# Ledger of designs, part 26: designed miniproteins, single chains, continued (3)

Each design is a single chain, and the fold is of that chain. pLDDT is the mean over its residues in the fold that is shown.

## One batch from the design tools (miniprotein)

Design m8875
Fold by ESMFold2-Fast:
Structure m8875 (fold): chain A 81 residues (1-81)
Amino acid sequence: MEEIAERIRELGKELAELLEQLKDEEKKKELEKKLEEANEEIVKAGKEAAEKEGDEAALEEAGRKAAEALERAVREAKEIL
């Protein structure tokens, strides 16, 4: 679990750096929309994990889904650049 949490933090830093490099306001808003979609996936995964209270596998799956959503957002952000 800790490794997934660290990966999520690293992806968050990468996204922040990409946003800082964007000088085009329209592209920045497009990227922010992609981040909002990723946040919705993260929240959904967290709620599903909470319903399986005490299940370590469910927590790992939720973390994996969150990391995948963030990795997709980073990929799409680089595509918008």
Scores: mean pLDDT 72

Design m8876
Fold by ESMFold2-Fast:
Structure m8876 (fold): chain A 67 residues (1-67)
Amino acid sequence: SEYEKKVLSLMSPEQLQHLKDLLEELIASIEAALATLDPDSPQAKRLQALLEQLKRQLELIDQKLSE
């Protein structure tokens, strides 16, 4: 969203890198959890949706870090 892009633009490169590190750790944890769950379960579907959102946030951070 426009708001998220604006918030990211206010962050320093150090803050963006820290956020990236935290998001990568969270993504790895969710992927590990998904590997143990039935993919048709409501829990797995919720985690998959969250994973897709977090990966989009990571792409936005990577774009800002490359500027």
Scores: mean pLDDT 83

Design m8877
Fold by ESMFold2-Fast:
Structure m8877 (fold): chain A 94 residues (1-94)
Amino acid sequence: DVIQRATDVADRMQQTIQRYGSIARDVIGDQLRNRGMSIGTSNFFRNSSPDLIRQSIIGLAQIDPDNGLIMTDGAQDGIDRVNSRNNQLLSDLS
């Protein structure tokens, strides 16, 4: 279910932004652009509250499942990128 997947990704994205701040916003925004999302969508992720971004991912999946899936996949790519960077930093500090 695209809505369930969007909800799960939106929850993880909110947590990732709250944990890593502007770095997470920038990485997620860049991955959305790589998936063909507009500069406006990227800027929205950079500047909006984590809760509003969460609601927007879920809401888009409900209204427009095709574009909601693209946004969900871009957000997941961004989360994966942030987590990969964090794992690399933890490895380098060990």
Scores: mean pLDDT 80

Design m8878
Fold by ESMFold2-Fast:
Structure m8878 (fold): chain A 60 residues (1-60)
Amino acid sequence: MTDEELYEKLTEEIIEKLEQGRAPVFDAPSPRMRELIERAINDALARLGYTGRVVMVDDA
């Protein structure tokens, strides 16, 4: 799978999670993967019309 294919897959999974009202959880074993995930999250939020409405749950 190319980076572009992986990016699209991540974006769709994020959209599905957000549509379900769930926070997406990802494994980022490398900096490259982390950047792809961050871009996918931003794109998914934009496609769903969410701006500045992201809350990270810190399980203390």
Scores: mean pLDDT 63

Design m8879
Fold by ESMFold2-Fast:
Structure m8879 (fold): chain A 73 residues (1-73)
Amino acid sequence: MSAEAKELLAKAEELEKEGLRALLQGDSETAIRYAEEAKRVLEEAKKVEPSLEEEIERRLKGVDQLIAAAKAV
């Protein structure tokens, strides 16, 4: 795995954690903002390292579910 892809995946993980924390605190707007940023970073990681597509797609599904949950209330 490239150093660039590793850095992007680490950044996405932090954004995913912040989004989940915001959702659990009832801050749907902040949760959506972090989730949307995590989604963009994951898409960039997939472009940089296509061999990680399966892992990235799984994480993108998780982020989409977080956005859906935040918008449902």
Scores: mean pLDDT 84

Design m8880
Fold by ESMFold2-Fast:
Structure m8880 (fold): chain A 99 residues (1-99)
Amino acid sequence: AVTAEAGGDASAPVGGVASVPVTATGAAIQGVLAARAPAGPVTEEVAAAPGGSTGVGTTEATMQVTARSAADSGVYGPLVVGANGEMTAGNPVRVTVVE
């Protein structure tokens, strides 16, 4: 099993990037995706390092949301992909794009 915990809410100006730290715990974590809540396409993908040198442990990653326009404001959650391809959703965070 995998756990995922996103950091707090983030903001960025138009043309910037909002970065949210993600702490994932589990065996051989394969990646972290950003999904727009409650339903939407994957907005950004970040490759996570494996879950440690033994394939077990805590992986730190970053979920990035590119602030192309005010329409990119919203609620985003990390999806952490484990070794078996299972996905674990982390807590949602608000990303605010400022004009």
Scores: mean pLDDT 64

Design m8881
Fold by ESMFold2-Fast:
Structure m8881 (fold): chain A 86 residues (1-86)
Amino acid sequence: MIEKLDKLIKELEEEREKLKKELAAATNPAEQYLLRLRIEDIDDEIETLKKIKKALENPDKLSDDELKAIKQIVEGIEKRIENRKK
Protein backbone atom coordinates (compact mmCIF):
# COMPACT_ATOMS: atom_id res chain seq x y z
CA MET A 1 0.00 0.00 0.00
CA ILE A 2 2.68 2.58 0.96
CA GLU A 3 4.56 2.07 -2.35
CA LYS A 4 1.27 2.55 -4.24
CA LEU A 5 0.55 5.75 -2.26
CA ASP A 6 4.04 7.12 -3.02
CA LYS A 7 3.54 6.37 -6.75
CA LEU A 8 0.12 8.11 -6.82
CA ILE A 9 1.45 11.14 -4.89
CA LYS A 10 4.34 11.43 -7.40
CA GLU A 11 1.94 11.23 -10.38
CA LEU A 12 -0.31 13.91 -8.83
CA GLU A 13 2.70 16.17 -8.07
CA GLU A 14 3.86 15.83 -11.71
CA GLU A 15 0.31 16.66 -12.95
CA ARG A 16 0.23 19.67 -10.57
CA GLU A 17 3.56 21.02 -11.92
CA LYS A 18 2.26 20.69 -15.50
CA LEU A 19 -0.93 22.59 -14.59
CA LYS A 20 1.12 25.32 -12.82
CA LYS A 21 3.12 25.85 -16.04
CA GLU A 22 -0.14 26.06 -18.02
CA LEU A 23 -1.50 28.58 -15.49
CA ALA A 24 1.67 30.72 -15.82
CA ALA A 25 1.21 30.76 -19.63
CA ALA A 26 -2.58 31.39 -19.54
CA THR A 27 -3.82 34.91 -20.37
CA ASN A 28 -7.59 34.18 -20.46
CA PRO A 29 -9.25 34.83 -17.03
CA ALA A 30 -11.71 31.91 -17.46
CA GLU A 31 -8.85 29.51 -18.31
CA GLN A 32 -6.84 30.81 -15.31
CA TYR A 33 -9.83 30.20 -13.01
CA LEU A 34 -10.38 26.63 -14.29
CA LEU A 35 -6.65 25.81 -14.01
CA ARG A 36 -6.62 27.11 -10.40
CA LEU A 37 -9.62 24.87 -9.58
CA ARG A 38 -7.87 21.83 -11.12
CA ILE A 39 -4.69 22.57 -9.14
CA GLU A 40 -6.77 22.87 -5.93
CA ASP A 41 -8.45 19.49 -6.64
CA ILE A 42 -5.05 17.85 -7.15
CA ASP A 43 -3.67 19.50 -3.96
CA ASP A 44 -6.66 18.06 -2.05
CA GLU A 45 -5.99 14.56 -3.46
CA ILE A 46 -2.27 14.80 -2.55
CA GLU A 47 -3.19 15.92 1.00
CA THR A 48 -5.71 13.06 1.36
CA LEU A 49 -3.12 10.47 0.26
CA LYS A 50 -0.49 11.94 2.65
CA LYS A 51 -2.99 11.75 5.56
CA ILE A 52 -3.79 8.13 4.63
CA LYS A 53 -0.04 7.34 4.52
CA LYS A 54 0.35 8.89 8.01
CA ALA A 55 -2.63 6.87 9.36
CA LEU A 56 -1.12 3.64 7.96
CA GLU A 57 1.99 4.22 10.15
CA ASN A 58 -0.26 3.07 13.06
CA PRO A 59 -2.53 0.46 11.39
CA ASP A 60 -3.48 -1.10 14.78
CA LYS A 61 -5.47 2.10 15.53
CA LEU A 62 -7.58 1.61 12.37
CA SER A 63 -10.70 -0.59 12.25
CA ASP A 64 -11.34 -3.05 9.41
CA ASP A 65 -14.08 -0.68 8.16
CA GLU A 66 -11.61 2.26 8.15
CA LEU A 67 -9.02 0.17 6.25
CA LYS A 68 -11.72 -0.78 3.69
CA ALA A 69 -12.70 2.91 3.32
CA ILE A 70 -9.02 3.87 2.84
CA LYS A 71 -8.67 1.25 0.08
CA GLN A 72 -11.79 2.59 -1.69
CA ILE A 73 -10.53 6.21 -1.46
CA VAL A 74 -7.09 5.24 -2.86
CA GLU A 75 -8.68 3.22 -5.70
CA GLY A 76 -11.00 6.16 -6.47
CA ILE A 77 -8.06 8.59 -6.75
CA GLU A 78 -6.12 6.08 -8.90
CA LYS A 79 -9.10 5.75 -11.30
CA ARG A 80 -9.44 9.56 -11.56
CA ILE A 81 -5.72 9.85 -12.45
CA GLU A 82 -6.09 7.09 -15.10
CA ASN A 83 -9.21 8.76 -16.58
CA ARG A 84 -7.43 12.15 -16.86
CA LYS A 85 -4.58 10.52 -18.86
CA LYS A 86 -7.03 9.30 -21.54
Scores: mean pLDDT 83

Design m8882
Fold by ESMFold2-Fast:
Structure m8882 (fold): chain A 70 residues (1-70)
Amino acid sequence: MKLKLIQPDGSTTTFDVPPNLTADDIKELIEQYTGIPASQLTYDKAKDQVVSSNGSQLLKEGTDLVLILA
């Protein structure tokens, strides 16, 4: 599947990621790409969403993930 990163300036970058990611794997990916510690991230399974305290969000868009940076 694809991970699409949207930066505050509106620029986008796309990465290929494994389709079988756990919530912990998703948090680690956010930490690697954004520098936000995984310990500051919460995953809501009912919404397929990760939220950070700085306003960044990871959303599920069909088969792809979209990470929106604040």
Scores: mean pLDDT 64

Design m8883
Fold by ESMFold2-Fast:
Structure m8883 (fold): chain A 86 residues (1-86)
Amino acid sequence: SLLEQALDYTEKASEYAAKGDRLARDGTKLPEAAQYYRKASDYFEKAAELFEKAGLPQEQVDNLRKAAESFRRKAEELEKRYKELQ
């Protein structure tokens, strides 16, 4: 149950990350891209918490948290860039 939910969250995180990447490359949809990166970050963090509770190796948990932080920073950068263009 916990493991299945964690895997589902990891898959959702990857899907949102890919969506964010596509929109970010377009350049005209920076706020939407940032929102998808924030969703990716949230799901990677949720997955990390569930994997940690399930007793997975700390290295794997840490890698998911690093992914979450990376996508949060990407979202913040796009949000900043968008504000500078307004």
Scores: mean pLDDT 89

Design m8884
Fold by ESMFold2-Fast:
Structure m8884 (fold): chain A 84 residues (1-84)
Amino acid sequence: MKLPKITEENFDEYMELVKRQLDDPRIPLPMKYYILALFYIRVEKELPDKKEEVQKFIDEWLKKYNIDRSFFERVKKNVEKLLE
């Protein structure tokens, strides 16, 4: 299902939605990886000026859970293939 386009006006609302999903203990860890990867891909396409801010947010989240960035980059590539 295609969500509305990410814009400067709704970017903060999308960030808060993603943060709430990441804090939800009912969401499995693999789904959280998918949520982060999809959010980054959408921001890169729809609002590239915020790409660096989202990358920093993801890097901090990965550090918090001691997750290897190389693993996340692989997940991101898999999500990109699913969107083609």
Scores: mean pLDDT 78

Design m8885
Fold by ESMFold2-Fast:
Structure m8885 (fold): chain A 82 residues (1-82)
Amino acid sequence: MKLELTVENLSDPENAEAVIKAIKEGKIKSLTLKKATSEEALRVAKAAIEANVPTTVTSPDEEAVERLKKELKHPNLTIELE
């Protein structure tokens, strides 16, 4: 069974690795990253896109949103300001 996963304030490298592992194992149907401001969130988003998992990334930080839009470009990726 594939899961819809929502993660808020992803900043812990161990949590990022656990999510990446689940993505690579094909366990994730869709991913939502909320309050995404960290390098860990960027890494997880890239892994999800590479695995063709529909991904939504949101952040309350306008500068973080602009940075993410610059670094991440993919048809299955949505980036939004909270």
Scores: mean pLDDT 78

Design m8886
Fold by ESMFold2-Fast:
Structure m8886 (fold): chain A 62 residues (1-62)
Amino acid sequence: SSLEKKLEEQKKISRLIGEILRRIGDAIQEGIASGDKKAMDERLKEINEEALKEIRELEAEE
């Protein structure tokens, strides 16, 4: 049913958001440990670009 599909899609989106937040957390932790703000900012930008790509791909599947 359409409801089952929407629930499954919502679960996939929630899981993706969780993965993105985890990547951000790891990047910040590594940035703090290294003391390199420029490297941290570059990594966060990369994560943001990857996240947007993954979201667009998920939206395009169905």
Scores: mean pLDDT 80

Design m8887
Fold by ESMFold2-Fast:
Structure m8887 (fold): chain A 65 residues (1-65)
Amino acid sequence: MDFDELLRQNVREEASTLSREEQEKRLEILRNNIETLKSTPNRTEQGLTLLRRLELEAETLEEVL
């Protein structure tokens, strides 16, 4: 839980230093990475952790936009 909140805070802070166009580009890249990971049949524990992290980053960026 603490790590998720820390990640969300870091994403919000970083997003505040980016232009809206840069934030939109980053969100698109995150969404593409999420889809790629979801389509991967051999998901490792690290892969599942990364997927959850990317989903949190995308959700937080969508809230800021």
Scores: mean pLDDT 77

Design m8888
Fold by ESMFold2-Fast:
Order: C-alpha cells, then sequence, then structure tokens
Structure m8888 (fold): chain A 99 residues (1-99)
C-alpha cells in the first residue's frame, strides 16, 4: 500500500485542524472587538463567521483525505475499509477471503 495515501489523509486532517483553529482565532478576535461594538453582536458575528471558516476547512480536509483513499494501487485497502473498516476485525478478513 502506498505511503502517499496516508500522507494525503494526514494532510487533509491538518487542513481540518487549521480550519478549526482559524475559526477559534476569528472568534477570539471578534469577542475582543465585541466590547467596542456591543458584546452580543460581536459574539454572534464571530460564531457565524467562525463556523463558516471551520466548516470550509473541515470540508477541504475531508476532500483531501478522500483523495488519499482513491490513490491508484490502494484498491485492497479501500475495499477492506468499505467492507469492514480496519483489519483489526473479522469483517476485513472476511472481505480478503471473499476475493
Amino acid sequence: MAEEGEKMAKEGSKMAVEGVKAASDEYKAYAAGGAIRGIGDGIDMALKHGAEGGLKGAKEGKKRAEEGKKMPGNDGAIRMAEGGGMMSGGGGMAALLAE
């Protein structure tokens, strides 16, 4: 199985984490600014924009992880994941024997 698949999955995970961090940083910045503009309005804007940023990061991270799974030559790993998840369970072994 190609290491590149795991590399892309890890990169996707990092992008999702960065999206969450960006949302958290935006929330903190707006929360601090809320004292000037009005606390309720500042927090509401931070939650709205932070949630959008976090969702975008998570979606892009998930997309990259899916691309890692689609790597040529990873058919066996992909089929086992679809059939029973990880090879730690009977489902993965049953899928291998069914081939």
Scores: mean pLDDT 52

Design m8889
Fold by ESMFold2-Fast:
Structure m8889 (fold): chain A 78 residues (1-78)
Amino acid sequence: MTLPEMLKEAGYEEEAKRVEELNEKSKADPYNLDILNEKLTFYRELAEKFKDEHPEIAEMAEKAARSVQAKINEIKKL
């Protein structure tokens, strides 16, 4: 199950839509650091927001944030 799917099942359709919009932007321009930093910030916000009520969503958001941070670090080496 993807992060947007988990958010929709929990009733957080607006947050799910935002993740999907950011993923589409990143898919169109995968090396754009502004888009990647926007994704990183949002995933960190989701992890903090859901840490108590939906820890599985928080964990998935943290993993997504770590993945985006790793991608940013690799791009900065180029």
Scores: mean pLDDT 85

Design m8890
Fold by ESMFold2-Fast:
Structure m8890 (fold): chain A 79 residues (1-79)
Amino acid sequence: SEELREKALEMIQKGVEAALAGDFETAHELLKEALRYATEAGEKDPSYIDVLYYLASVALFNGDLETYEEAVERAKEIE
């Protein structure tokens, strides 16, 4: 749903802000929450798969390889 997509994007934005502040623990937690919302949104509507790939890009540039790998895997499972 659009609400789940919006929640995912909100958590990604907060995760980016935490990483820019040097708080990578909080950034990781926020990106994991974003992964949960993005996965549910994509499972309900595959057109929202773009959010999972956006999350993967953010996770990769934060050095969060765990979240990156999981986001890419979930996107592939939906498509």
Scores: mean pLDDT 85

Design m8891
Fold by ESMFold2-Fast:
Parts: structure tokens; C-alpha cells; sequence
Structure m8891 (fold): chain A 101 residues (1-101)
């Protein structure tokens, strides 16, 4: 599945970028969301990347960064739950939350 492979590779890049900073993680997630939309990817996958990007951006400027990133990450997982990309989105969100703690 090309979309599952895309999400796996994008998730690895987003996790790596988030280790360098929440804003960089947010920017990377937004760029992959745009690329996927341009490729005609599923709405659920595009929305999951947008949610994660929004959570990382909001978390970067908040004293409650862990709570915010966790809530938006859970939202991204929930949106993808009936999608073939669910496991890869869940893995990405869990790794990102671990970096913020």
C-alpha cells in the first residue's frame, strides 16, 4: 500500500524533526500533509497529519506542551482508526509524545 509506506516514511521524518524542536516537527508534518493532499491521498490521513502539526505548533508555545501534543496526537489516531494507515499514525503519535515528555 503506497499510502501506508508514505505515512511510515513521513512519520519517521516527523519524529526526527520533533527531536530537534516542536516547531520543526510541526513544519515537517504540515509539509507531508500538503504533499499527501497534492498526491490525492485520503482525507483521514491528511487530517491526521494536520492535527499532529497543529498540536506540535500549539505545544511549542505553551507551558502545557505535553498535554496539548498528547490530545492532538490522540485526535490524529482517532481520525485514522478505520484507515489502513492507523498503525503507522499511532506509532508516529506515540513516538512524538515520548519526545515531548
Amino acid sequence: DDEVKFVKEAGEDIVKATKEGLKKGAETAREYSKKLKDLGGSKETVDSFQLLSGGLEAGSSSKNSLEIVKEFGEGAVKVSKDSPVYEEVKKMAEEVVKIVE
Scores: mean pLDDT 86

Design m8892
Fold by ESMFold2-Fast:
Structure m8892 (fold): chain A 65 residues (1-65)
Amino acid sequence: NAQEKVDKAIQEAEAALAAGDIDRFWSAVVEAANIYNDNPDEVSQETRDKLIAVARAVVAAREAA
């Protein structure tokens, strides 16, 4: 279902971030966001908030550099 697809994409994003692969990280974040936007009733608000928080943290870290 959409929730499981978003969870998988978030796991890919976290794995990419741990590996320092920022391009793969953003590809996974975009994939998760697209799945969520297409299936808003199937993805929990908590999952969405987690995705936004991770993305914002990465942007803030890069802009602070």
Scores: mean pLDDT 78

Design m8893
Fold by ESMFold2-Fast:
Structure m8893 (fold): chain A 67 residues (1-67)
Amino acid sequence: PERVGVIITAEPEAEPRILEAIRRAGGSATVSHVDGRAVITAIVPSSAVEELRALPGVLEFEVLEPF
């Protein structure tokens, strides 16, 4: 399946849920904490993008161009 890069800005309390969803979808992620927010950079299957975007606590969601 096609994979895409995503950058997710989330409420800190949503971080564990988002990371679990990425892991369950077969993706990989790196987390930074910036200005009280969780900034998650991940590579995920393109089919998982809409589910991840809809998770509670996601404040901003950016899809990077496909590799």
Scores: mean pLDDT 82

Design m8894
Fold by ESMFold2-Fast:
Structure m8894 (fold): chain A 84 residues (1-84)
Amino acid sequence: DIKEKSRKAVELLKQGKGHEALDILVELYKEYPDDPEAFREVIEFLKKIKNAKEILKEMADYFEEQGHKERAEVLRKLAELLDE
């Protein structure tokens, strides 16, 4: 389930469906906040994107300003994991 949801989020990101991908990632973060497997495939995908960390931080700031705190928290977590 975790691995399948993570793969679905990556598939949605590849299709440009960022909002749908974020909904899945918020669910994974709530259920498995410290599980490295939950975000492994997403992080591997994001590592291939130039300036991914900066983009994630900008998106997190945007969603926080719009009142979407959970989306912002997930994006900040992904940016943090990219440093590892």
Scores: mean pLDDT 79

Design m8895
Fold by ESMFold2-Fast:
Structure m8895 (fold): chain A 68 residues (1-68)
Amino acid sequence: SKDDIIAELVAEVERLAREHAASLSEEQERQLKGVLTRTLHAIDQAESEAEARAIKAAGLAEMRRIIA
C-alpha cells in the first residue's frame, strides 16, 4: 500500500538523519526537508504502487546526494 511505502521512506529518512546528525549543516537540513515534503506529496498523488515506489527511490537518491 502507499501507507507502507510512506512508512518505509520515513523510517529510512529517520535512519539517515540519526547517522548524519552531527555532520549536517542547516542548509542541508532545509534541503532534506524540502525533498521529503515533495516526495511525500508525489507519493500521495501517485496512481499506482509501482509509481509510488519509483518516487520513493528517486527521493531517497536525492536526499543521499545532499548528505554526501
Scores: mean pLDDT 85

Design m8896
Fold by ESMFold2-Fast:
Structure m8896 (fold): chain A 95 residues (1-95)
Amino acid sequence: MEEEEKLNEKIEELFSKLPEEVKKELEEKFEKARKLLAEDPSKKKEAIEIVKEAVKKLKEEIEKLMKEEGLKEEEIKKILKRFEEDFEAMIKRVE
């Protein structure tokens, strides 16, 4: 029961535990993509590319954090798969 809600809560918890330097870098990349889209919607592909790069780094940092916290390999794979699925769905909506 509520496996999806628990998974989302765990993902949010992991995001909150990211190093401040990583959070700032990701925030700057997402903000750059947002500004690019607001400035010129025709640059949607360029903005999506920036987001994809930011998400790749986020996945690497989250995986590292999960391993440091001693999460089970099964749980790590489940969280990463959910993150990839959510991101893919988001991109399909924008493309």
Scores: mean pLDDT 74

Design m8897
Fold by ESMFold2-Fast:
Structure m8897 (fold): chain A 88 residues (1-88)
Amino acid sequence: KPLIPEEGARAANEAARAAVTGASVADLPRAIGRGLRAIGGVLSASLDAREEDLAVRDAREAGRVGGDEEAARRGAEGARAAARAAAA
């Protein structure tokens, strides 16, 4: 059974947590970007090769489509999903 990278899951969780706990505005875009990348990698690795491309593309688009707002939301949701998958 494919286990998700614990290191990646932790990085995503910490990034999302920093953003949610009211980290500095300057820290938010960095934490969000880092969390998004970690989540994208973790989710991509957890999914089938067929869905891998979709997960990676979705994570990249969230960062590309100029949305600190969108990135923050996806970062938090993805971190939660990744944590749940790691706990499974």
Scores: mean pLDDT 54

Design m8898
Fold by ESMFold2-Fast:
Structure m8898 (fold): chain A 68 residues (1-68)
Amino acid sequence: MEVIKSIKESLEKIFKNKDIETAKKIVENYEKNKESIEKLEKNVPDEDMQEVLKTVEEFVEELKKYLE
């Protein structure tokens, strides 16, 4: 799935470049939109979209650990 690959590549680029500012903004935006993301996951029957949302969640957790 092209979206999942793009997410992984973007996050690898953040780690490689040590782009702490971008990592922090991504985490902050995810936390602010968490309720909307949860509603989207609950209402979308598309398995591919559920896989994308899970991948995003996993990498946001990795970014949080990186920012600690």
Scores: mean pLDDT 73

Design m8899
Fold by ESMFold2-Fast:
Structure m8899 (fold): chain A 81 residues (1-81)
Amino acid sequence: SHADELEEELLERIRRILEEAGYSEETIERVLQLVREAIRALKAGDEERARRLFREALSLIEDPKARAQVEYLLAQLMNAL
């Protein structure tokens, strides 16, 4: 579906942002896991759980530029769903 295509593109873009910012593979995988769980919550209609998981994912990104880029992508996804 269009939502599944957006999910995979979003996750790939987040990975690239974090790799460029110098994050470890362990941190990248943790962020991506939280984002995947948040997307599942959104698809299930649990917007409160999704927002909590997105906040947790963003809290792992200390670099302000990388965090802002990821936050923007998450906002784009929420507007598309």
Scores: mean pLDDT 85

Design m8900
Fold by ESMFold2-Fast:
Structure m8900 (fold): chain A 86 residues (1-86)
Amino acid sequence: SEIEEKVKEEMQKIIAELKEKLAPLADAPEEEQLRAALALLKEKLEELKKKKEEAIRAGDEFTAEVLEKLIEYLEKVIEELEKELA
């Protein structure tokens, strides 16, 4: 599936970006690392939601569906991280 391949590609880019941004916190307490990761994921989620709205307005159904799947995956990751911090 082209959509599944694009979702995987974009998810790999998101993971790489998060790892780079979290690298300076490698020696920080685990809770601090998790809170930083959560903040970055929430920021990325809002970015993806805006991009999805733009794709819908442009009639780009393929990009909108890819973004919807990415949003769903990130929302699940955020929920799991929030449980770890509770």
Scores: mean pLDDT 86

Design m8901
Fold by ESMFold2-Fast:
Structure m8901 (fold): chain A 95 residues (1-95)
Amino acid sequence: MVQVVRAPTPEEERDIYRDILQGKRTADAIETPEGVTISTQFGLDNLRELSERLGISPLDILNTTGSGEAVFDLYVRAGLLSPREAEENRRVFER
């Protein structure tokens, strides 16, 4: 079976990280029930680092942003990404 790798949707990203934070999944590549392999762009470690820099829990960050595009602005604010790196990452989600 051919693996199809794509950026996660904002809802998939939120659900994936919620499951990872609760210990139900491991991070970097997740196969959906439809057989699609999703690469997580942020990674669990990046989410935890963002949490530490902003003083917000990882789950609260996911609930606040609601989308992968929105979380890039938080990474820039925390100093984890430059504005250019955030734009490059957003373009991947825009396809």
Scores: mean pLDDT 59

Design m8902
Fold by ESMFold2-Fast:
Structure m8902 (fold): chain A 91 residues (1-91)
Amino acid sequence: SEAAAKAEALVGVRAPSPEAAMAAMLEAEARRLLAENPDDAEVRLAALQGLLYVALRRRDWAAVDALVAAAPAEWHPALAAAIAEVEALLA
């Protein structure tokens, strides 16, 4: 099931390496910022960039596509630029 697969992936990220643990912490922080600052466009964009970093670090292309698709259309060019910048940071 999808829920079981997501739970297993989350448990895997918790344990395997310092880099995976850092990615999980960044994801949790980005989700917290989105929840606490729903009306702050600057904070929301920064949090989405953090979530994109985590998804790109995990090579989770489905998550990358979902994050971009869920964002307001006016942010798509900025998110595409952020993806390119994050990929450069991961190289």
Scores: mean pLDDT 70

Design m8903
Fold by ESMFold2-Fast:
Structure m8903 (fold): chain A 65 residues (1-65)
Amino acid sequence: SVSSLTAAMIEAIGAQIEGIFESVEFKDDTITLTLADYDPEEREREVERIRELAEKAGAKLVIKE
């Protein structure tokens, strides 16, 4: 089974590979996403998906532009 934290990390890395995020960083209990120049609606949906997974895992989410 996949934990919520592992799911959040996989989702974030996948989105980075797709070009939705310029960078993804995992430090301690914090996931930091740097947003790329991408479709705003698709980018927002991906951020919200990761936010839900991070919240279930008790991890902090930081968004940078």
Scores: mean pLDDT 83

Design m8904
Fold by ESMFold2-Fast:
Structure m8904 (fold): chain A 80 residues (1-80)
Amino acid sequence: AMGKVTVDASATTTSYSVKITVEIEGEKLEYSFTAEITQPEPVSTSPGSVTAPAEEARRIAEKAPKLIEELKAAFEKAKA
């Protein structure tokens, strides 16, 4: 096979982490990305939005495929 890519992602209310592992012909590369989730002060009278964590999780899910595509493109360029 040409190569193998594995993506592991996890999220909490305060942080999220994405780990991408790529194995190609005896080479093993690991890309890890972690970030703190900072929510702005709620302007509503509610103590906090229950939908806010769901929106962050959705953003992370949308970022994962994008990161995979960019990693794949970078690998093709480096491999050439």
Scores: mean pLDDT 58

Design m8905
Fold by ESMFold2-Fast:
Parts: sequence; C-alpha cells; structure tokens
Structure m8905 (fold): chain A 87 residues (1-87)
Amino acid sequence: SEKEKEEIDLAMKFIAEREGWDKATLEALPLEEKKKRVEEAKAEHAKKARENWAEIEARIREMAETMGLSEAQVADLLARERKEIEA
C-alpha cells in the first residue's frame, strides 16, 4: 500500500542518516529489497549495541573501581547508559 511505502521510505531515510548511507541509491531499490535492508540495518544496529554494551559496561566498572564507587552507584550508571542506547 502507499502507506506501507511511505513508512518504509521514512524508516530508510532515518537509517541512512544514522548509518551514513546514500539515500538516492537506496530510493532506486524495489520495495521488498528496501524492507530487507531496513530490517537488516535494524538487526545490525541492535547487535552493535549489544556488543558495545559489554565494552561500555567494562569501562564503567573499571572507572568505578578506580573511583571507589559502590555497586548501587555502578548499577545507576549502567542503567543510565542502557537507557541512552535504547533511545
């Protein structure tokens, strides 16, 4: 439907901006290929966020150890970083 095309095009424009893709190249693709690339990009972003989370958590915990922070303070810092990644 037209609405589905508009939703996919909007999602693709957002993802292209985030990932630094050339929008004109993507606009030339068939609708089904656009859907596939949008879903693959979403999956890769989620994977990177999960992989980066382990690194971010390790850095926060190392900093916390150096600063003598409590486990409660570490939990708060980790919750704040996780919220930013999910936004």
Scores: mean pLDDT 73

Design m8906
Fold by ESMFold2-Fast:
Structure m8906 (fold): chain A 73 residues (1-73)
Amino acid sequence: SGRDMSVTMIDAYGEEAQRLADEHPELREDLLETRRRIEELKEIAQKSGSDGMKAAEEAGRLLTRAQDLVEAS
């Protein structure tokens, strides 16, 4: 379902943010904050299928910003 796809996508983004936090201890606080925000979006996607895609898009943007932060360090 669309909800399941959105949740799976957000979960993958959260796991990637955690991996970046584990690999970049100097950025750990910012990367863990990004992971927490992505987890909040996952809860939104779980509660409402209609908001799932918007939550997934926002989670993707948060991950992109986290990746940019890592590349800038």
Scores: mean pLDDT 83

Design m8907
Fold by ESMFold2-Fast:
Structure m8907 (fold): chain A 62 residues (1-62)
Amino acid sequence: MSAKQSIDTAIKLFNIAAEKDPASAAYFRRQAESCKTESPFNVIYCGMIANNKDELLKILGV
């Protein structure tokens, strides 16, 4: 998976989490926006989220 694909996947997962948990929506939307910032840390962080995509989608009830 490329860095761009990992970032795009993490952003999608945070936006799904915002839709599934409206009480925490502002937090998840802020995390999605943070993923757009170019930094080595964000690439690693988004990669870790993307690597667990299937498990996270299952937890989110998708």
Scores: mean pLDDT 76

Design m8908
Fold by ESMFold2-Fast:
Structure m8908 (fold): chain A 100 residues (1-100)
Amino acid sequence: SSLLEEIVKLAREISELMKKANAPEELINKFENAVLSALTALTDPRASRETQLAALDAAKATLEEVKKEAEEKLPNGKEISKKIDELIKLLDQVKAEIEA
């Protein structure tokens, strides 16, 4: 899926920006685990539609928390926040495709 490829690429860019800003390891792990959990559910052929939608909603909620913490704590927080907003939009697009 081209959307999944864009999600992986954007998540990698966000992780690198967080590392460059010396973000706390806990914040980086929280971000990376949220993305990994969503991707795992989306790529599991045994996952139900309900499970995939729940995983997307959980990931989006965690990404909103990470976005807020990045804006408050990191010198490049505005750039990271903007990229997290783009990532959430890609997750919303995946959600729309599952709901169709």
Scores: mean pLDDT 89

Design m8909
Fold by ESMFold2-Fast:
Structure m8909 (fold): chain A 113 residues (1-113)
Amino acid sequence: SKEKIKELVEKTRKEADRLFDELLAVLQDNPEAVEKLRTLRKKFDEAYDKLLENIDGSKEEIYDAVTELLQIADEIYRLAEESGNPEAVELARRLAQLVSDTAVEILKIIDEE
């Protein structure tokens, strides 16, 4: 149901915000990485808002919004790897896994409707 998607997306955003705060803290001594991460966080928030706006839309619109979130999570993972900070890589992996797990659950809900 659309309500299940909303609940899932809201829970995911709260956990993602926590992971972003931790990523910013571990990368604090790398100002270029911090700037890039802040830009990616803004893109993530915008993609999240699009997903919420499109919850009542077509399956294609929801797939597109979910795909954008997955792409941003991948960009954050690449940024963490480029930083050379293993703690940042682990946090980015957790964020990518969170987004991936959420995407799978959203797609299941859509397929059942």
Scores: mean pLDDT 85

